# Designed miniproteins, single chains, continued (3), part 113

Each design is a single chain, and the fold is of that chain. pLDDT is the mean over its residues in the fold that is shown.

## One batch from the design tools (miniprotein)

Design m11922
Fold by ESMFold2-Fast:
Structure m11922 (fold): chain A 90 residues (1-90)
Amino acid sequence: SAALQAKREAFQELLVELDEKAKELADYIRKGELPPKEFLEEMLALIDELEAQIRELLSVETDPAVRAELEQLLAVLRALRDKILALQEK
């Protein structure tokens, strides 16, 4: 459906934004700078939005292969969140 396609496009845009944030994190490391707490909080907010979008996509998706890919992405995002939370505590 057009609505499902629009949700997939929004999801892809958020994935691109997360990739750009990951590149910014790498740039901080390259410059010998510690990433600020606010930056890590922005990454967590983006992960939360991506998880919300995946839940919406899963609510309407009927293709089992696509559902499996979305569930795998949720697992990856949860692992990334845990790592970022650990960085905030260190």
Scores: mean pLDDT 80

Design m11923
Fold by ESMFold2-Fast:
Structure m11923 (fold): chain A 68 residues (1-68)
Amino acid sequence: NEGEERAREAAERVREAGGLDEEGAKTVIQLGKDGHLALAGAAIARGAEDAGDEEARRMGLEIVQLGN
């Protein structure tokens, strides 16, 4: 579904930027698959902030909104 795909794309972007390691990205992608979009989006936003990627942080916050 759309939320799952957005979580995957954002998690991989944040992993490449260094805000999530491989295991962290895998966990976030699994949260998205399980429908835990608020948790997935929050983890993405935190990782994006750590990596300095403001666009990815915005992506994470949008995913949180899908899960609320």
Scores: mean pLDDT 87

Design m11924
Fold by ESMFold2-Fast:
Structure m11924 (fold): chain A 76 residues (1-76)
Amino acid sequence: LREALEEAARAAVEQAKALIDAGKTEQVREAIEAQIAADPSLAAELQAFLDAAEAGDTEKATETLLAALERAVAEE
């Protein structure tokens, strides 16, 4: 399970980085805002992910997104 969530987080971070590198940071922000609207309990983790992704910190972005995914799956 954790390995599958780690792979999903890395894939999502790679997609976000590609969009940011292409100058489409707004699209990434809109996607994260939509996820927060769907599940407000993940707002802190998703905001930290967005901040890290915009800063180019791929490691922190992956860790933050993984934490959000693990929390969503565990419902904790």
Scores: mean pLDDT 74

Design m11925
Fold by ESMFold2-Fast:
Structure m11925 (fold): chain A 76 residues (1-76)
Amino acid sequence: FKKILEEVIKEVSKEFGVDESSLLPAAIPIIKKYGSTDDLINLVRRGQDLYDQGLISDELRDKLSKELEKKFEEKL
């Protein structure tokens, strides 16, 4: 499970030319749907500075979130 999510984040990061850290907030919906509470807590710890700084627009996050979910479901 965690391995698939990490692979998908890496693939989307490479394909779209965005930092893996920028994809952490976009992965929250996937973790809520498919992951555990512990997975969500670990993600928040890793990306807390991005949440606090608001450096990612809602529109960009939503777009990346949909792409991450699509790629994740393809690997299930």
Scores: mean pLDDT 67

Design m11926
Fold by ESMFold2-Fast:
Structure m11926 (fold): chain A 86 residues (1-86)
Amino acid sequence: MKKEEKLKEFKKLAKEYLELWKENLEKLLKEAGLEVTPENLEKAIKELEAAVEQAIKNVEEGKVDLDKAIEVLKKLIEELKKYKKE
C-alpha cells in the first residue's frame, strides 16, 4: 500500500472516530460526572476536533508511524462501537 493510500485510510478512520465520539458525547459526559450543557458539548467537540486535526498533522509530517497510528485508531473505533451498544 502506498503512503498516500495509507494517509487516506487514516483520515477516513479519524473522521469515523470523530463522528462516533460525537454520537456518544452526552453519555460520555454523564459517565464523567459532567453536566450536559450546550457549552460543555461545544467545548468537548472543539477539543476533540483540535486533537484529531493535530494527530492528522503529526502523521502527515512523519512524526508518527502511520501503520501504528492506523492500528491504534481502528482499535479505538471498535472500543467506541462496543461502548455505544452498552
Scores: mean pLDDT 76

Design m11927
Fold by ESMFold2-Fast:
Structure m11927 (fold): chain A 73 residues (1-73)
Amino acid sequence: MEAEREKKLEEMNRLLAEMARAIGAAPTEEEARAIVAEATEKMAEDPELAREMREAGEGTIAQRRAVAAILAA
C-alpha cells in the first residue's frame, strides 16, 4: 500500500517538474493554465494529489505574474 503511494508521489514529482518547465516556456497565461489542467487530470485518480498539483501550478503562474509586475514597475 505505502509502496504504491510512494510510486504515485514519484510520478507526481516528475509531473510537477515537467509542469513547472512547461509553464516557464508557455508564451501566454492561458497556455500555462492549460498545462496545469492537463497535469491535474493525470493525478485525478487521487483527489489530494490532484489538488496539490493544481495548487503548485497556480502558485507558479502567480509567481510569474508577480515577477512580471515588479519588472514592469
Scores: mean pLDDT 77

Design m11928
Fold by ESMFold2-Fast:
Structure m11928 (fold): chain A 66 residues (1-66)
Amino acid sequence: MSPLEQQVIEMLMTEGGLSREAAENAVRALLAASPAEQQMLVRIMIHDGGLSEEVGQEILELVQQA
């Protein structure tokens, strides 16, 4: 697992309130997705998961580099 992937997992756990397993599954889904699908998944997590817009944008940037 890359340092960028690990950082995204930590952000999903601390800011999104996800368990480690849920955060790992979310990161795997994001990495397998197209850029447009990544934006959609992050917006769902902001709206339904309680992530802030700022944290969601940072996650999107990190995933695009991973």
Scores: mean pLDDT 79

Design m11929
Fold by ESMFold2-Fast:
Structure m11929 (fold): chain A 108 residues (1-108)
Amino acid sequence: MAELEERIRKAIEILEKNRENPELAIKEALGVLTDLYDEYDVVKLIQQYALLQVALVKIEKGELPESLRPLIEKEIEEVRKKLAEAGPLALELAEKLAELAEKVAKKE
C-alpha cells in the first residue's frame, strides 16, 4: 500500500500543478496510476467516480437522458462510500479528478 499512497499523492500534485490545463492534468495524473489499475480496485473506483460525475454534466447538457440520473446518483453514492473506506487520499484524488473532468465536460 505504501507505493499506492505515494502514486496517489503524486497524482494529486500533478492535478494541482496543472489545474489551468485540465486535459493535460487528467492525462498526466491517470498516467501515474495506469500500471496500478489492474492491481488495486481503489484506482478503478477513483476513475469511476470521475466518469460518473462527468455523466451528470452530460445529463445537464441534454447529451444523456434524464432517466439515467437516479441510477448514476446511486452509483456515485456507493463509489464515494468505498473511496471514503479506502482512505482520505483516495477520496481527495477522486474529488479533484472529478472537478477537472467536469470542467472539461462543461466546456464541450
Scores: mean pLDDT 83

Design m11930
Fold by ESMFold2-Fast:
Structure m11930 (fold): chain A 69 residues (1-69)
Amino acid sequence: MPVALIGVSVFKEDGVYVSVASIVDAKTRQILDTVVEKGLDEEETRKKAIEKAIEKAREMGYTPVLGTP
């Protein structure tokens, strides 16, 4: 079963937080898809991006893993 690593980058643009969650093939390191969420709260925006990325990875037939030490 292929594994997808879920990585998140958060930045602030024009007073809004933008969270980009990347779905990455753990074996090849190729980006399979990205999820973008925008909002006024950093943590809420990050959480929503992660949750959507996990759902997308599963729909693509991957096992999602949050890959941070």
Scores: mean pLDDT 80

Design m11931
Fold by ESMFold2-Fast:
Structure m11931 (fold): chain A 62 residues (1-62)
Amino acid sequence: SMAEQRAKQAAIEGAQALAEGLELATGLPATAKVEVKGDTITVTVTAGDVVLELTYPLSQMA
């Protein structure tokens, strides 16, 4: 649905913002990965040995 696509886009934008914050905090390049599994979006942001993982239900993002 359109709402699910918007939720995924919001998660990607949030992941990029987290990556920027982590780059500032660590001084290292950060990467962001977004995965969708069923109705759950998982965001993983990595900078060096620092890994942040967040999960969002699609219903809360839409």
Scores: mean pLDDT 77

Design m11932
Fold by ESMFold2-Fast:
Structure m11932 (fold): chain A 68 residues (1-68)
Amino acid sequence: VDALLERLEKIAEKTKDPQVKEDIRAVIEVARARRLNKAQVVQFLQDLALSTKDPKVKEELQKIVDEA
């Protein structure tokens, strides 16, 4: 799961949308605090991909979900 969280950090750094950046960071924080497994993190990413307004972030999140 650490490699997945590192990938999310990079997506958060590249996005220009401050709300999307905060949403991704919130998922990382919850995952670390609650010690979520990969499947649980992927579920949060699927929900985030459906709600995000940034098409580039949406594509990258969907790619992660599909690879899991």
Scores: mean pLDDT 77

Design m11933
Fold by ESMFold2-Fast:
Structure m11933 (fold): chain A 89 residues (1-89)
Amino acid sequence: VPLPESANKRYKLSPLLSQLLGVEEATVGEAIRALLKYVQENQLQSPEDPTVYDLSGTLLGQLTGKDRVTMEELIEALLEHIEKHAELV
């Protein structure tokens, strides 16, 4: 299955997202990978419910405006932020 053309576009990330992911420019795929690494390194997965991530008090919580999310909601929020606030390179 061919990847969507938009998946290969590079974006200059917002200052907040750049700080969060540790990169200044990323494709959507690279941004998702960096986001998953951030979640794992900061142990954001809820111990009571492995499908839920606690974002309270994190930069990711500031970016999404939500305290608790599923992985699907987290990826959706990342994509929305990139589409609205990131600049195409």
Scores: mean pLDDT 76

Design m11934
Fold by ESMFold2-Fast:
Structure m11934 (fold): chain A 57 residues (1-57)
Amino acid sequence: MLTVEEVYERIRELLAATPESQRSLLKAMEEVKKRFPVSDETLLEAYRRLVEDEAAA
């Protein structure tokens, strides 16, 4: 099972590999959940960190 840090990095990697016009945080989260065994709690915590980073930028 992925850690919060691993989920965070995988979402960021997927976003970086996606053209800007097609980037969606929710779609990246769905892809991680689809490909890897992650808990909803871990996924939500990674999402919170990504939203905080985006809001701070």
Scores: mean pLDDT 75

Design m11935
Fold by ESMFold2-Fast:
Structure m11935 (fold): chain A 91 residues (1-91)
Amino acid sequence: GPLIDEAYEKLRSLSKEERDAVFAAAEVYLETGKITLEDVKRRLAERGIKVSDEALEKAVNLMKELYEKDPEAFVQAVARVRADEARRRGL
């Protein structure tokens, strides 16, 4: 629906670093029901992904914005962006 498309376009417009941070934030949320900068930063570090504090803050703020508007639309948009990135890496 329109909210999924809106979230998808917002996520797709991010840099790779910012998208990696959003994906980590979404995973933390799905596992814990909460989003903290520390938990997201730890998740990224465990995967060897280095993200700037600016990109991390932007990602968490966008995640909170989209989640507060429609959690289901946000989760579906993240899954769609991840699928697109997986396809691009296969090329």
Scores: mean pLDDT 78

Design m11936
Fold by ESMFold2-Fast:
Structure m11936 (fold): chain A 112 residues (1-112)
Amino acid sequence: SKKDKAKELLKKFKEKLLEQFKRLAAGEDPQKVSDEIGALIVEFAKEFKEILKDDPETYKKIVEVLEKFAADVNIIAVIYESDPRVTPEEAAEMIKKLLEEMVKEIEEILAS
């Protein structure tokens, strides 16, 4: 049931992040979108901690995946701001691929 709650939380997190990708693809400020993604990561990390309070090892593995995702998103934001050849749609697609990888890694952690 705790892992099931964590899986439900992961689904909500994915939906919230997909909203941010739509904003980026629509040409919103990449720094503002990156900051909102960072805020969502912090919020969802706190919620995972509460659900997994009796399983600190699983929580630590999830935090490592979330920290990697945050770092990778920031790198893409920097590339998009510095390279005029990168379109908003291309930047959004790069972040979407990172989201799919993050979700898969957390699902694998929750299955073990």
Scores: mean pLDDT 85

Design m11937
Fold by ESMFold2-Fast:
Structure m11937 (fold): chain A 54 residues (1-54)
Amino acid sequence: TGKDLIRDMYAAAESGDMAAFEKARTAYEDYLAANPDPALEAYRKALEEKYSRQ
């Protein structure tokens, strides 16, 4: 799901796997374009805040 893509993206960023991060980001952007969902963007922002605190 979109939430799984967002989690995978930030998990990759936390582990320093930038290739996995870019792949997950592209998959999320493609998913969001086909399935617009403001709740997914809110969830992404919550994880971005969590990531930025680390």
Scores: mean pLDDT 76

Design m11938
Fold by ESMFold2-Fast:
Formats: C-alpha cells, sequence, structure tokens
Structure m11938 (fold): chain A 85 residues (1-85)
C-alpha cells in the first residue's frame, strides 16, 4: 500500500462521485440503480447474475462517473455478457 498524493486528491473528489451512478435498464424500465458509494461488488455481481437470469439479453447497464467500483462493475457486467453503455 503506497500512498501517492494523487490518491488523496482522488479521495477529496469522492463527493463528486456522489452523482456517479450505475443503472440497469430492461425495455426502458429501471431495474437497478446504485450510486458509486453504494456499490458493494459482491452484492452487485449477485444482483447482476439474478437480473441476467431473469431478463437475459434485454438487460443493459449504464455507468456514469469514474472510480474503482464503477470499473469493477463494468468488468463484471462484460464477463456476464451484459451490454454496458
Amino acid sequence: MMNHPAVKEANSITELTKQAALVGIVDGKVVLERQVGEIDIDKLEAKLKELKAKYGDKLELYTAGKGEAVDKAEEIAKKLGIKVH
């Protein structure tokens, strides 16, 4: 764990990531919504698997903002074959 000055600056920008969101849509309906600070990766993976099993290829994921949690969410969605915008 090396603390770089850029990491502390990124932590002060976490209040801007309060507006960064993850949205799951099926046929124009919101079925999942998360703010960046609400993303638990293990719970999100389980929920995305559940939604993909229920809705199949109709499930689309929209991501807004930048951060490790959003990047991990996009990786999981792509791994599950979910379309990411």
Scores: mean pLDDT 68

Design m11939
Fold by ESMFold2-Fast:
Structure m11939 (fold): chain A 69 residues (1-69)
Amino acid sequence: TWQAQFDQAEQLLQKNGTPEAKQLLDAVRQARDALAGAPPDTQQVAAQGLLQSVQDTVQQIQQQKQQQQ
């Protein structure tokens, strides 16, 4: 379900634990609430895109921490 994709995104951000991840987690939760009344096709597309964006962002945060002092 689209909710399961949001659950995965939220879990990834919670495990990351950075201030950037915490801020993004709040935004993800707000997006989830906004999508609750959307059509099913919109929910699926948005949730899939959001999960991909969260995965990319978490990877970027990890890479930046390796490069920055």
Scores: mean pLDDT 78

Design m11940
Fold by ESMFold2-Fast:
Structure m11940 (fold): chain A 62 residues (1-62)
Amino acid sequence: GATTAQVNKLIGESLALMGEIFELEQQLESAVDDAEKAELQEKIAQLKEQLADLLAELKSIS
């Protein structure tokens, strides 16, 4: 069974990813260079996928 430490770790990692996604989305709104926009969009997409995986894992062990 899942430990409280495992659940807390997944919650902490999920919150950290949500914060990073928010910060990158703010940077994307301010970006004027097409190369920078593409880079930020790719990173945001990767982090959103990672967040979805963590939330699925949290749901499976809860």
Scores: mean pLDDT 84

Design m11941
Fold by ESMFold2-Fast:
Structure m11941 (fold): chain A 87 residues (1-87)
Amino acid sequence: SLRDEVLELFREAEEIALERVAPKLNLSDEEVARILAARVRRFEGMSDEEQIAYLEQEAKKFESEGTEEALKIAELYRKAVELLKER
């Protein structure tokens, strides 16, 4: 479903973002997985308007960083916004 596609894009963006900071914060793979699962559950519980606001805010932050990896993360958030706005 379109909702499942949005959740998958969100999950992928959040996972890449967490994996970037995990070594600097000394997070284990188990801790990263736990944090990611909690973030997905929280996001899934949001309204469409709240999801759009969150995704746009996160996309803007990564776009402002301007690195190749950050821009790829931002693209995932932007794609999720586009799918939600088609509903």
Scores: mean pLDDT 86

Design m11942
Fold by ESMFold2-Fast:
Structure m11942 (fold): chain A 89 residues (1-89)
Amino acid sequence: MTPEERLRELVERINAAKTKDELIQAAREFIDVLRELAEKTGDPELRRLAEQVEAILKDYEEGKITFDEAKAALESVAQRAIELLRRRR
């Protein structure tokens, strides 16, 4: 599976998430994919996106943002990551 296909799968999983555990699992995989892409491409923007997902996940786990807010924020970062990768090809 390409990194772009994995990001699309993660967007779908984030959209489909109905429980806290599902959202947290998808977010953790998203961080891993973004970090892997940052290492492979050397793109500092992908690293920044990974840091943004980590911040969103931390805020959600600490109860600072709601499930819907966390989900929307994660979807936004995922779309930006997909756009960034499309521009490279």
Scores: mean pLDDT 81

Design m11943
Fold by ESMFold2-Fast:
Structure m11943 (fold): chain A 68 residues (1-68)
Amino acid sequence: SSALAQSQQQLAAADKFLEQVGKAIKAIENKDWDTLKKLPLDAISIAFAFFGAKSAEEAEKKAKEIKA
């Protein structure tokens, strides 16, 4: 069914997003800001939250600064 196909696409998208979060974490660890800038804002935000940003808002602010 179309619903099952959409669920499979959503799982594939989630796997790809987790891979991008992993890349963002590695880029922050290595201070590789050029690689970090190429990643989606949401992935960068989650990576900054992983490194102990005090709030979701602070994590998003840091991600926006990277992409600016």
Scores: mean pLDDT 77

Design m11944
Fold by ESMFold2-Fast:
Structure m11944 (fold): chain A 98 residues (1-98)
Amino acid sequence: MRYLVTIRSVGGLGVAGAEQILSEVKVLKAEVIRDGEVVASVENPSAEELAEVANKAKEGDILRLTVEAESREAAERAARLAVATARGNAELLSIEEV
């Protein structure tokens, strides 16, 4: 199934963190949103590409991931990994099935 994972970031992701996320889900799209506008995006990212896009986020920006996951629980694990591996106080805002 597909899910939208929305995270408020105050830092970027390392490649190792991106690899952990990609072990749980397929990321179809990653977007950085600033003041309601998409300022960076990548489709079907590698771990390096996912980390690169996420590191374009500034404090208070939104990282939105469109993921394909086996279950909601897999999407939730990926979201928790994204928050846990962020370089600052990241916050999970929502996980929505699409």
Scores: mean pLDDT 81

Design m11945
Fold by ESMFold2-Fast:
Structure m11945 (fold): chain A 63 residues (1-63)
Amino acid sequence: MSERERRELQALYLHMYTGKSFAEIGDELGISTATVRRLVAEATKRYAGLSGAELRRLGEEAL
């Protein structure tokens, strides 16, 4: 998995499964809120069609 893909999955996982806001995720990952929003949008497109269980597994592996 590339560093970009890992960051996308980290942001998506934290957003979907931890209840954290984009600002909180940005603070945790050391990136801006705008970058978090972009990463979540990109991950949602890239992983469209995967089940919730598959997305959760990939997100956990990316952390």
Scores: mean pLDDT 79

Design m11946
Fold by ESMFold2-Fast:
Structure m11946 (fold): chain A 77 residues (1-77)
Amino acid sequence: GVVEALRRQLARALEHAEKNNEKSAVNNIKTFAEFLIDTAKEQGVSSEMAKLLREAARKSKRPEVSKILEQAAKEAE
């Protein structure tokens, strides 16, 4: 389903951001999170997307990435 697809896409984006120490990785996760939020709103699954973004924020080892994902989760609500 849509939620499972969004979860997989977010997991891949988080893995990429965690492996890269460059500023571009932080900007990429922010842009991608905005894309996921827009997609979730169009599909009527914004609350589920907010939960996925919060889970990703908790799993993130980079404070900058965690902050972006937590902010994205608030925007998805």
Scores: mean pLDDT 80

Design m11947
Fold by ESMFold2-Fast:
Structure m11947 (fold): chain A 74 residues (1-74)
Amino acid sequence: MEKEVEELAKEVRRVLEEAYEEAEKLPEEEKQKYIARIVGLEIRLIGAVNEKDVEELRRVLREARELLEEIKEK
């Protein structure tokens, strides 16, 4: 279980870093909006890791991947 938390957290961090890099390429107004959403997911990631909540980590990972895809389509 602990190892699953670590692996999911690592993947979420990787996806959020990529999302941040993609958001930096956007116009300022859109960039600020997406950075706010990335920060929200980072806060949820920290909470899920502290609680060892695998289900929340899976939800955050899914939402992070969806966010990254949304940014890339801009």
Scores: mean pLDDT 85

Design m11948
Fold by ESMFold2-Fast:
Structure m11948 (fold): chain A 67 residues (1-67)
Amino acid sequence: GKEDEEKLKKLIELGKGVALAAARALLGEDEAEVEVKISKDKLTVTARSRSGEVVIEGDLSNHGISY
């Protein structure tokens, strides 16, 4: 429903923010490319820079979204 869509949107934005902050802190790079994937109740956010990558995974099963 609409509430689950809003929760998913907030989780995606939180995941992007955390991945970017972690990439800046751990890799020392201010420029990072962010990729978001949703697959089988999993949210994966990857921030990549020239120095490496940071991957954040979350389980979406608690939000009832599997598409």
Scores: mean pLDDT 71

Design m11949
Fold by ESMFold2-Fast:
Structure m11949 (fold): chain A 70 residues (1-70)
Amino acid sequence: EREEALALVEEAEAAAEGTIKGMEQQTQQMAAENPEKAEEILKKGQEQVENAKKEADEGIAKLRAEAEQL
């Protein structure tokens, strides 16, 4: 059970990393589609990535703490 819970933590970490990278790629694509607003789009995208990283880190920390008590 504990090893299974820790494996879920690792999966969550990998999924979060993939999601964040995808968000960065989408932001760059939107900037390319809207060159007159590219700077604003990139800035907003960076802000979203930072928020996503914070949320992922918090969720993963919670999952790891729950796994540790098993």
Scores: mean pLDDT 80

Design m11950
Fold by ESMFold2-Fast:
Structure m11950 (fold): chain A 86 residues (1-86)
Amino acid sequence: MEELLRKALEIIEEHIERHEVSPETRELVRRAREALERGNLEMAARLIASAAQLLKGEGFTEVADQVADLLEQAGYTAMAQAVRDH
């Protein structure tokens, strides 16, 4: 579970280093990292899903889909579905 969330966050972090994204997306990613390092996996998953939804809205569907797949594998099916539907 934690390894899958860490992988999802790494994919997002690598993407935002290469691409211009909204300040809201960057803040969600920062908060997701803090939650993950504190061991708050539920909060980390929620923030990762929110960041992926914003990235999808900004046209980055490929990274959002990869993150949704990792969220689903980690057992966060509802959060993964929210990313795919929005």
Scores: mean pLDDT 86

Design m11951
Fold by ESMFold2-Fast:
Formats: structure tokens, sequence, C-alpha cells
Structure m11951 (fold): chain A 89 residues (1-89)
């Protein structure tokens, strides 16, 4: 389900941020994760999937502009919260 995909992605993100200390590596991993989620939701061919894909495009732009591990973490957490809200609609 979409809920399970989001939960798994958020868990993987939290584990990665706990283990990895290098900002540039975290940024690359975050960008990769957003791309994977974008492709998944886009291929569902649903209205919710398209809305979630839009959230992920915005998140990708914010990740590119992030200058610290803390900013990166905030963007990713806010993104997962937005995705959950769309699923709950």
Amino acid sequence: SMEEVIEKAEKNFEELFKEEKDFNKLKIYAESMLTTLYMYFLTLNTEKGRKMAEVLIEASERIQKAKSKEELYKVMKETFEKLRKIVEE
C-alpha cells in the first residue's frame, strides 16, 4: 500500500541519518530516495499518486538548496508528513 511504502521510506531515512555523518553523502541518498518514491507514485496513475509526485518534486528542489544536515532532515521529515496527509485524504 502507499502507507507501507511511505513508512518504510521514512524508517530507512531515519536509520541512514543516524549512521551517516557526511552531509554530501546524505544529500545524495536523500535525492535518490525522493527519485525512487517519485517514480513509484507517478506509475500508480492515480490522482493521489500525481499529488504525491508533485510534493516529491518540491522536496527535491529544497534538498538541492539545503546547506546543512539539519536542513536536509527537516525537508525530508516535512515531506513524509505531507505524503501521509495526501494518503489520509
Scores: mean pLDDT 87

Design m11952
Fold by ESMFold2-Fast:
Structure m11952 (fold): chain A 90 residues (1-90)
Amino acid sequence: DLDEELLKSPDEEKRKEAILREIENIINLLKSEHKILNDEQIEELKEIARLLIENGYELEEIQDILQEYIDALKNKDYQKVEELKEKIKK
């Protein structure tokens, strides 16, 4: 089970694993709420979350970026989607 203390752990690997589990829970909730997301988009969200975790983003920042990405997809703002992907890869 996910422990909130693990999200703030000094052990980077444990912290990353806890953040990833929390993000997977968020993606599952978003999939159920946003029936417009296809399997490819869900996999892209997972990859984005992994990149953000690897780059040391905090859980709140990751949640905000994932929400912004979903909003861009929902609005068909593909330029914003591309900008978010570029920002994450840096």
Scores: mean pLDDT 69

Design m11953
Fold by ESMFold2-Fast:
Structure m11953 (fold): chain A 72 residues (1-72)
Amino acid sequence: SMADDPTALVRLARLIEEAARQRGEEVLPFDFSHPFVQRLLVEAARAGVTDLDGLAAWLKEQGIDVSDVARA
């Protein structure tokens, strides 16, 4: 068997990529030091987001459509 599940890092990267795309930001894959990414994650943490499902729900509340990413 492979890994039990894909790493949470891959799912996080997909959510970040979609958020960046919808905000007009160009973010390289897995560039968590990018200012947009740092700001996004800090704001999510301030809102009480602690997991990927919570991040997807928070992004939807911010007007970012992640429905396709959350199911893929």
Scores: mean pLDDT 76

Design m11954
Fold by ESMFold2-Fast:
Structure m11954 (fold): chain A 86 residues (1-86)
Amino acid sequence: SLEEAEEAEKQAKEAEQKGDLEKAAELYEKAGDLYLKSEPTKENYLKAVEAYGKAADLYEKIGEPLKAASVAAKALFPIVKIVVPK
């Protein structure tokens, strides 16, 4: 649900502030997945793109480039939906 997505994003920010970058990356990816599973709105697609972007950046920083690439690829679907709202 949207509430679960927002909670995951909050937990990701807390983990990032504590320096738990691996946990933060996992929680941002989870938030993106939950936003995509929520109602198909431009707002939720934008939130998913932002969450996936943060997860990909953090995965790169901790030396997991394949996970970073995988998460970045997940952002393509909501990006297309934002650009072509038909």
Scores: mean pLDDT 84

Design m11955
Fold by ESMFold2-Fast:
Structure m11955 (fold): chain A 88 residues (1-88)
Amino acid sequence: MAREAAERAREEARGGGRPLAEAAADAAERAAELAEEGDALMASMAAGVAAVAAGVARAVPKAAGEENAEAAERAAEGAAEAAERAEE
């Protein structure tokens, strides 16, 4: 589930060619991979990076674009979910 959320965010970012959303999606994908490997600490750090990217996208909507901010936010949510799963 968490992996699928990260992958969906990745596809949205890739389709639009949005650099900030792509960075957040990359972080979410990394968090999902690390969660599957059982590395909860690294998954949490990757989720943090995705959250920062989403925050930046929201802070500068004209520069980043509204779609870019939404994609980054979804990627951050996926990364956070993957990190929580890794703690099990």
Scores: mean pLDDT 63

Design m11956
Fold by ESMFold2-Fast:
Structure m11956 (fold): chain A 137 residues (1-137)
Amino acid sequence: MTEVIYDPDDPRLTPEQKAESYRQIANYYLALGDYEKAKTYYEKAIELRPDDAQAWVNLARAYLKLGEPEKAVEAAQKALDIDPDNIAAHRVLAEAYEKLGDKETALEHYQKMLELAKKRGNDLVVKELEERIEKLK
């Protein structure tokens, strides 16, 4: 399905439509590896729609790619404030804390992902997380 991208500067758009346009532009730049532009457009989307957990997760991923793990933690924590069981947010937090040298906090987030993966019956993810956790101990 071809997504319709609105011009975010169109004064007829609602704030929600502008936020969606910025998020789609940010997703495009994230896919291209232009993490600076992805960050800028996710920030614009979040300013208009701060309750979008997925936009916060993707902003945190952009920060990780830019080598800004402290900002990745802040953004991923906002995603968890909206959706506490967001596995993608826990993954970003674990990776950010590893980059910060906080192995203990990284392990806590990998363990939370493992708990959620077990509850959802995802055996492949369970095995990958158990191996990751053992390697980090």
Scores: mean pLDDT 86

Design m11957
Fold by ESMFold2-Fast:
Structure m11957 (fold): chain A 58 residues (1-58)
Amino acid sequence: MATPQEAYDFGYHVGVQLAKTTNPYYRRMLESMMRGFAEYSGHPDEVRRGYEEGLRDA
């Protein structure tokens, strides 16, 4: 299991990458990976928080 900090950091990086991509297939892939990691990490709230802040900061 990942730590809450690792979960947040992962979500943040995915959010930044999603803000930069216009490819719908790549976007779906990143979203699927994020969902899988959120479940695996046990910290879905931290992953989502990082994701939302990554989108904002990009």
Scores: mean pLDDT 78

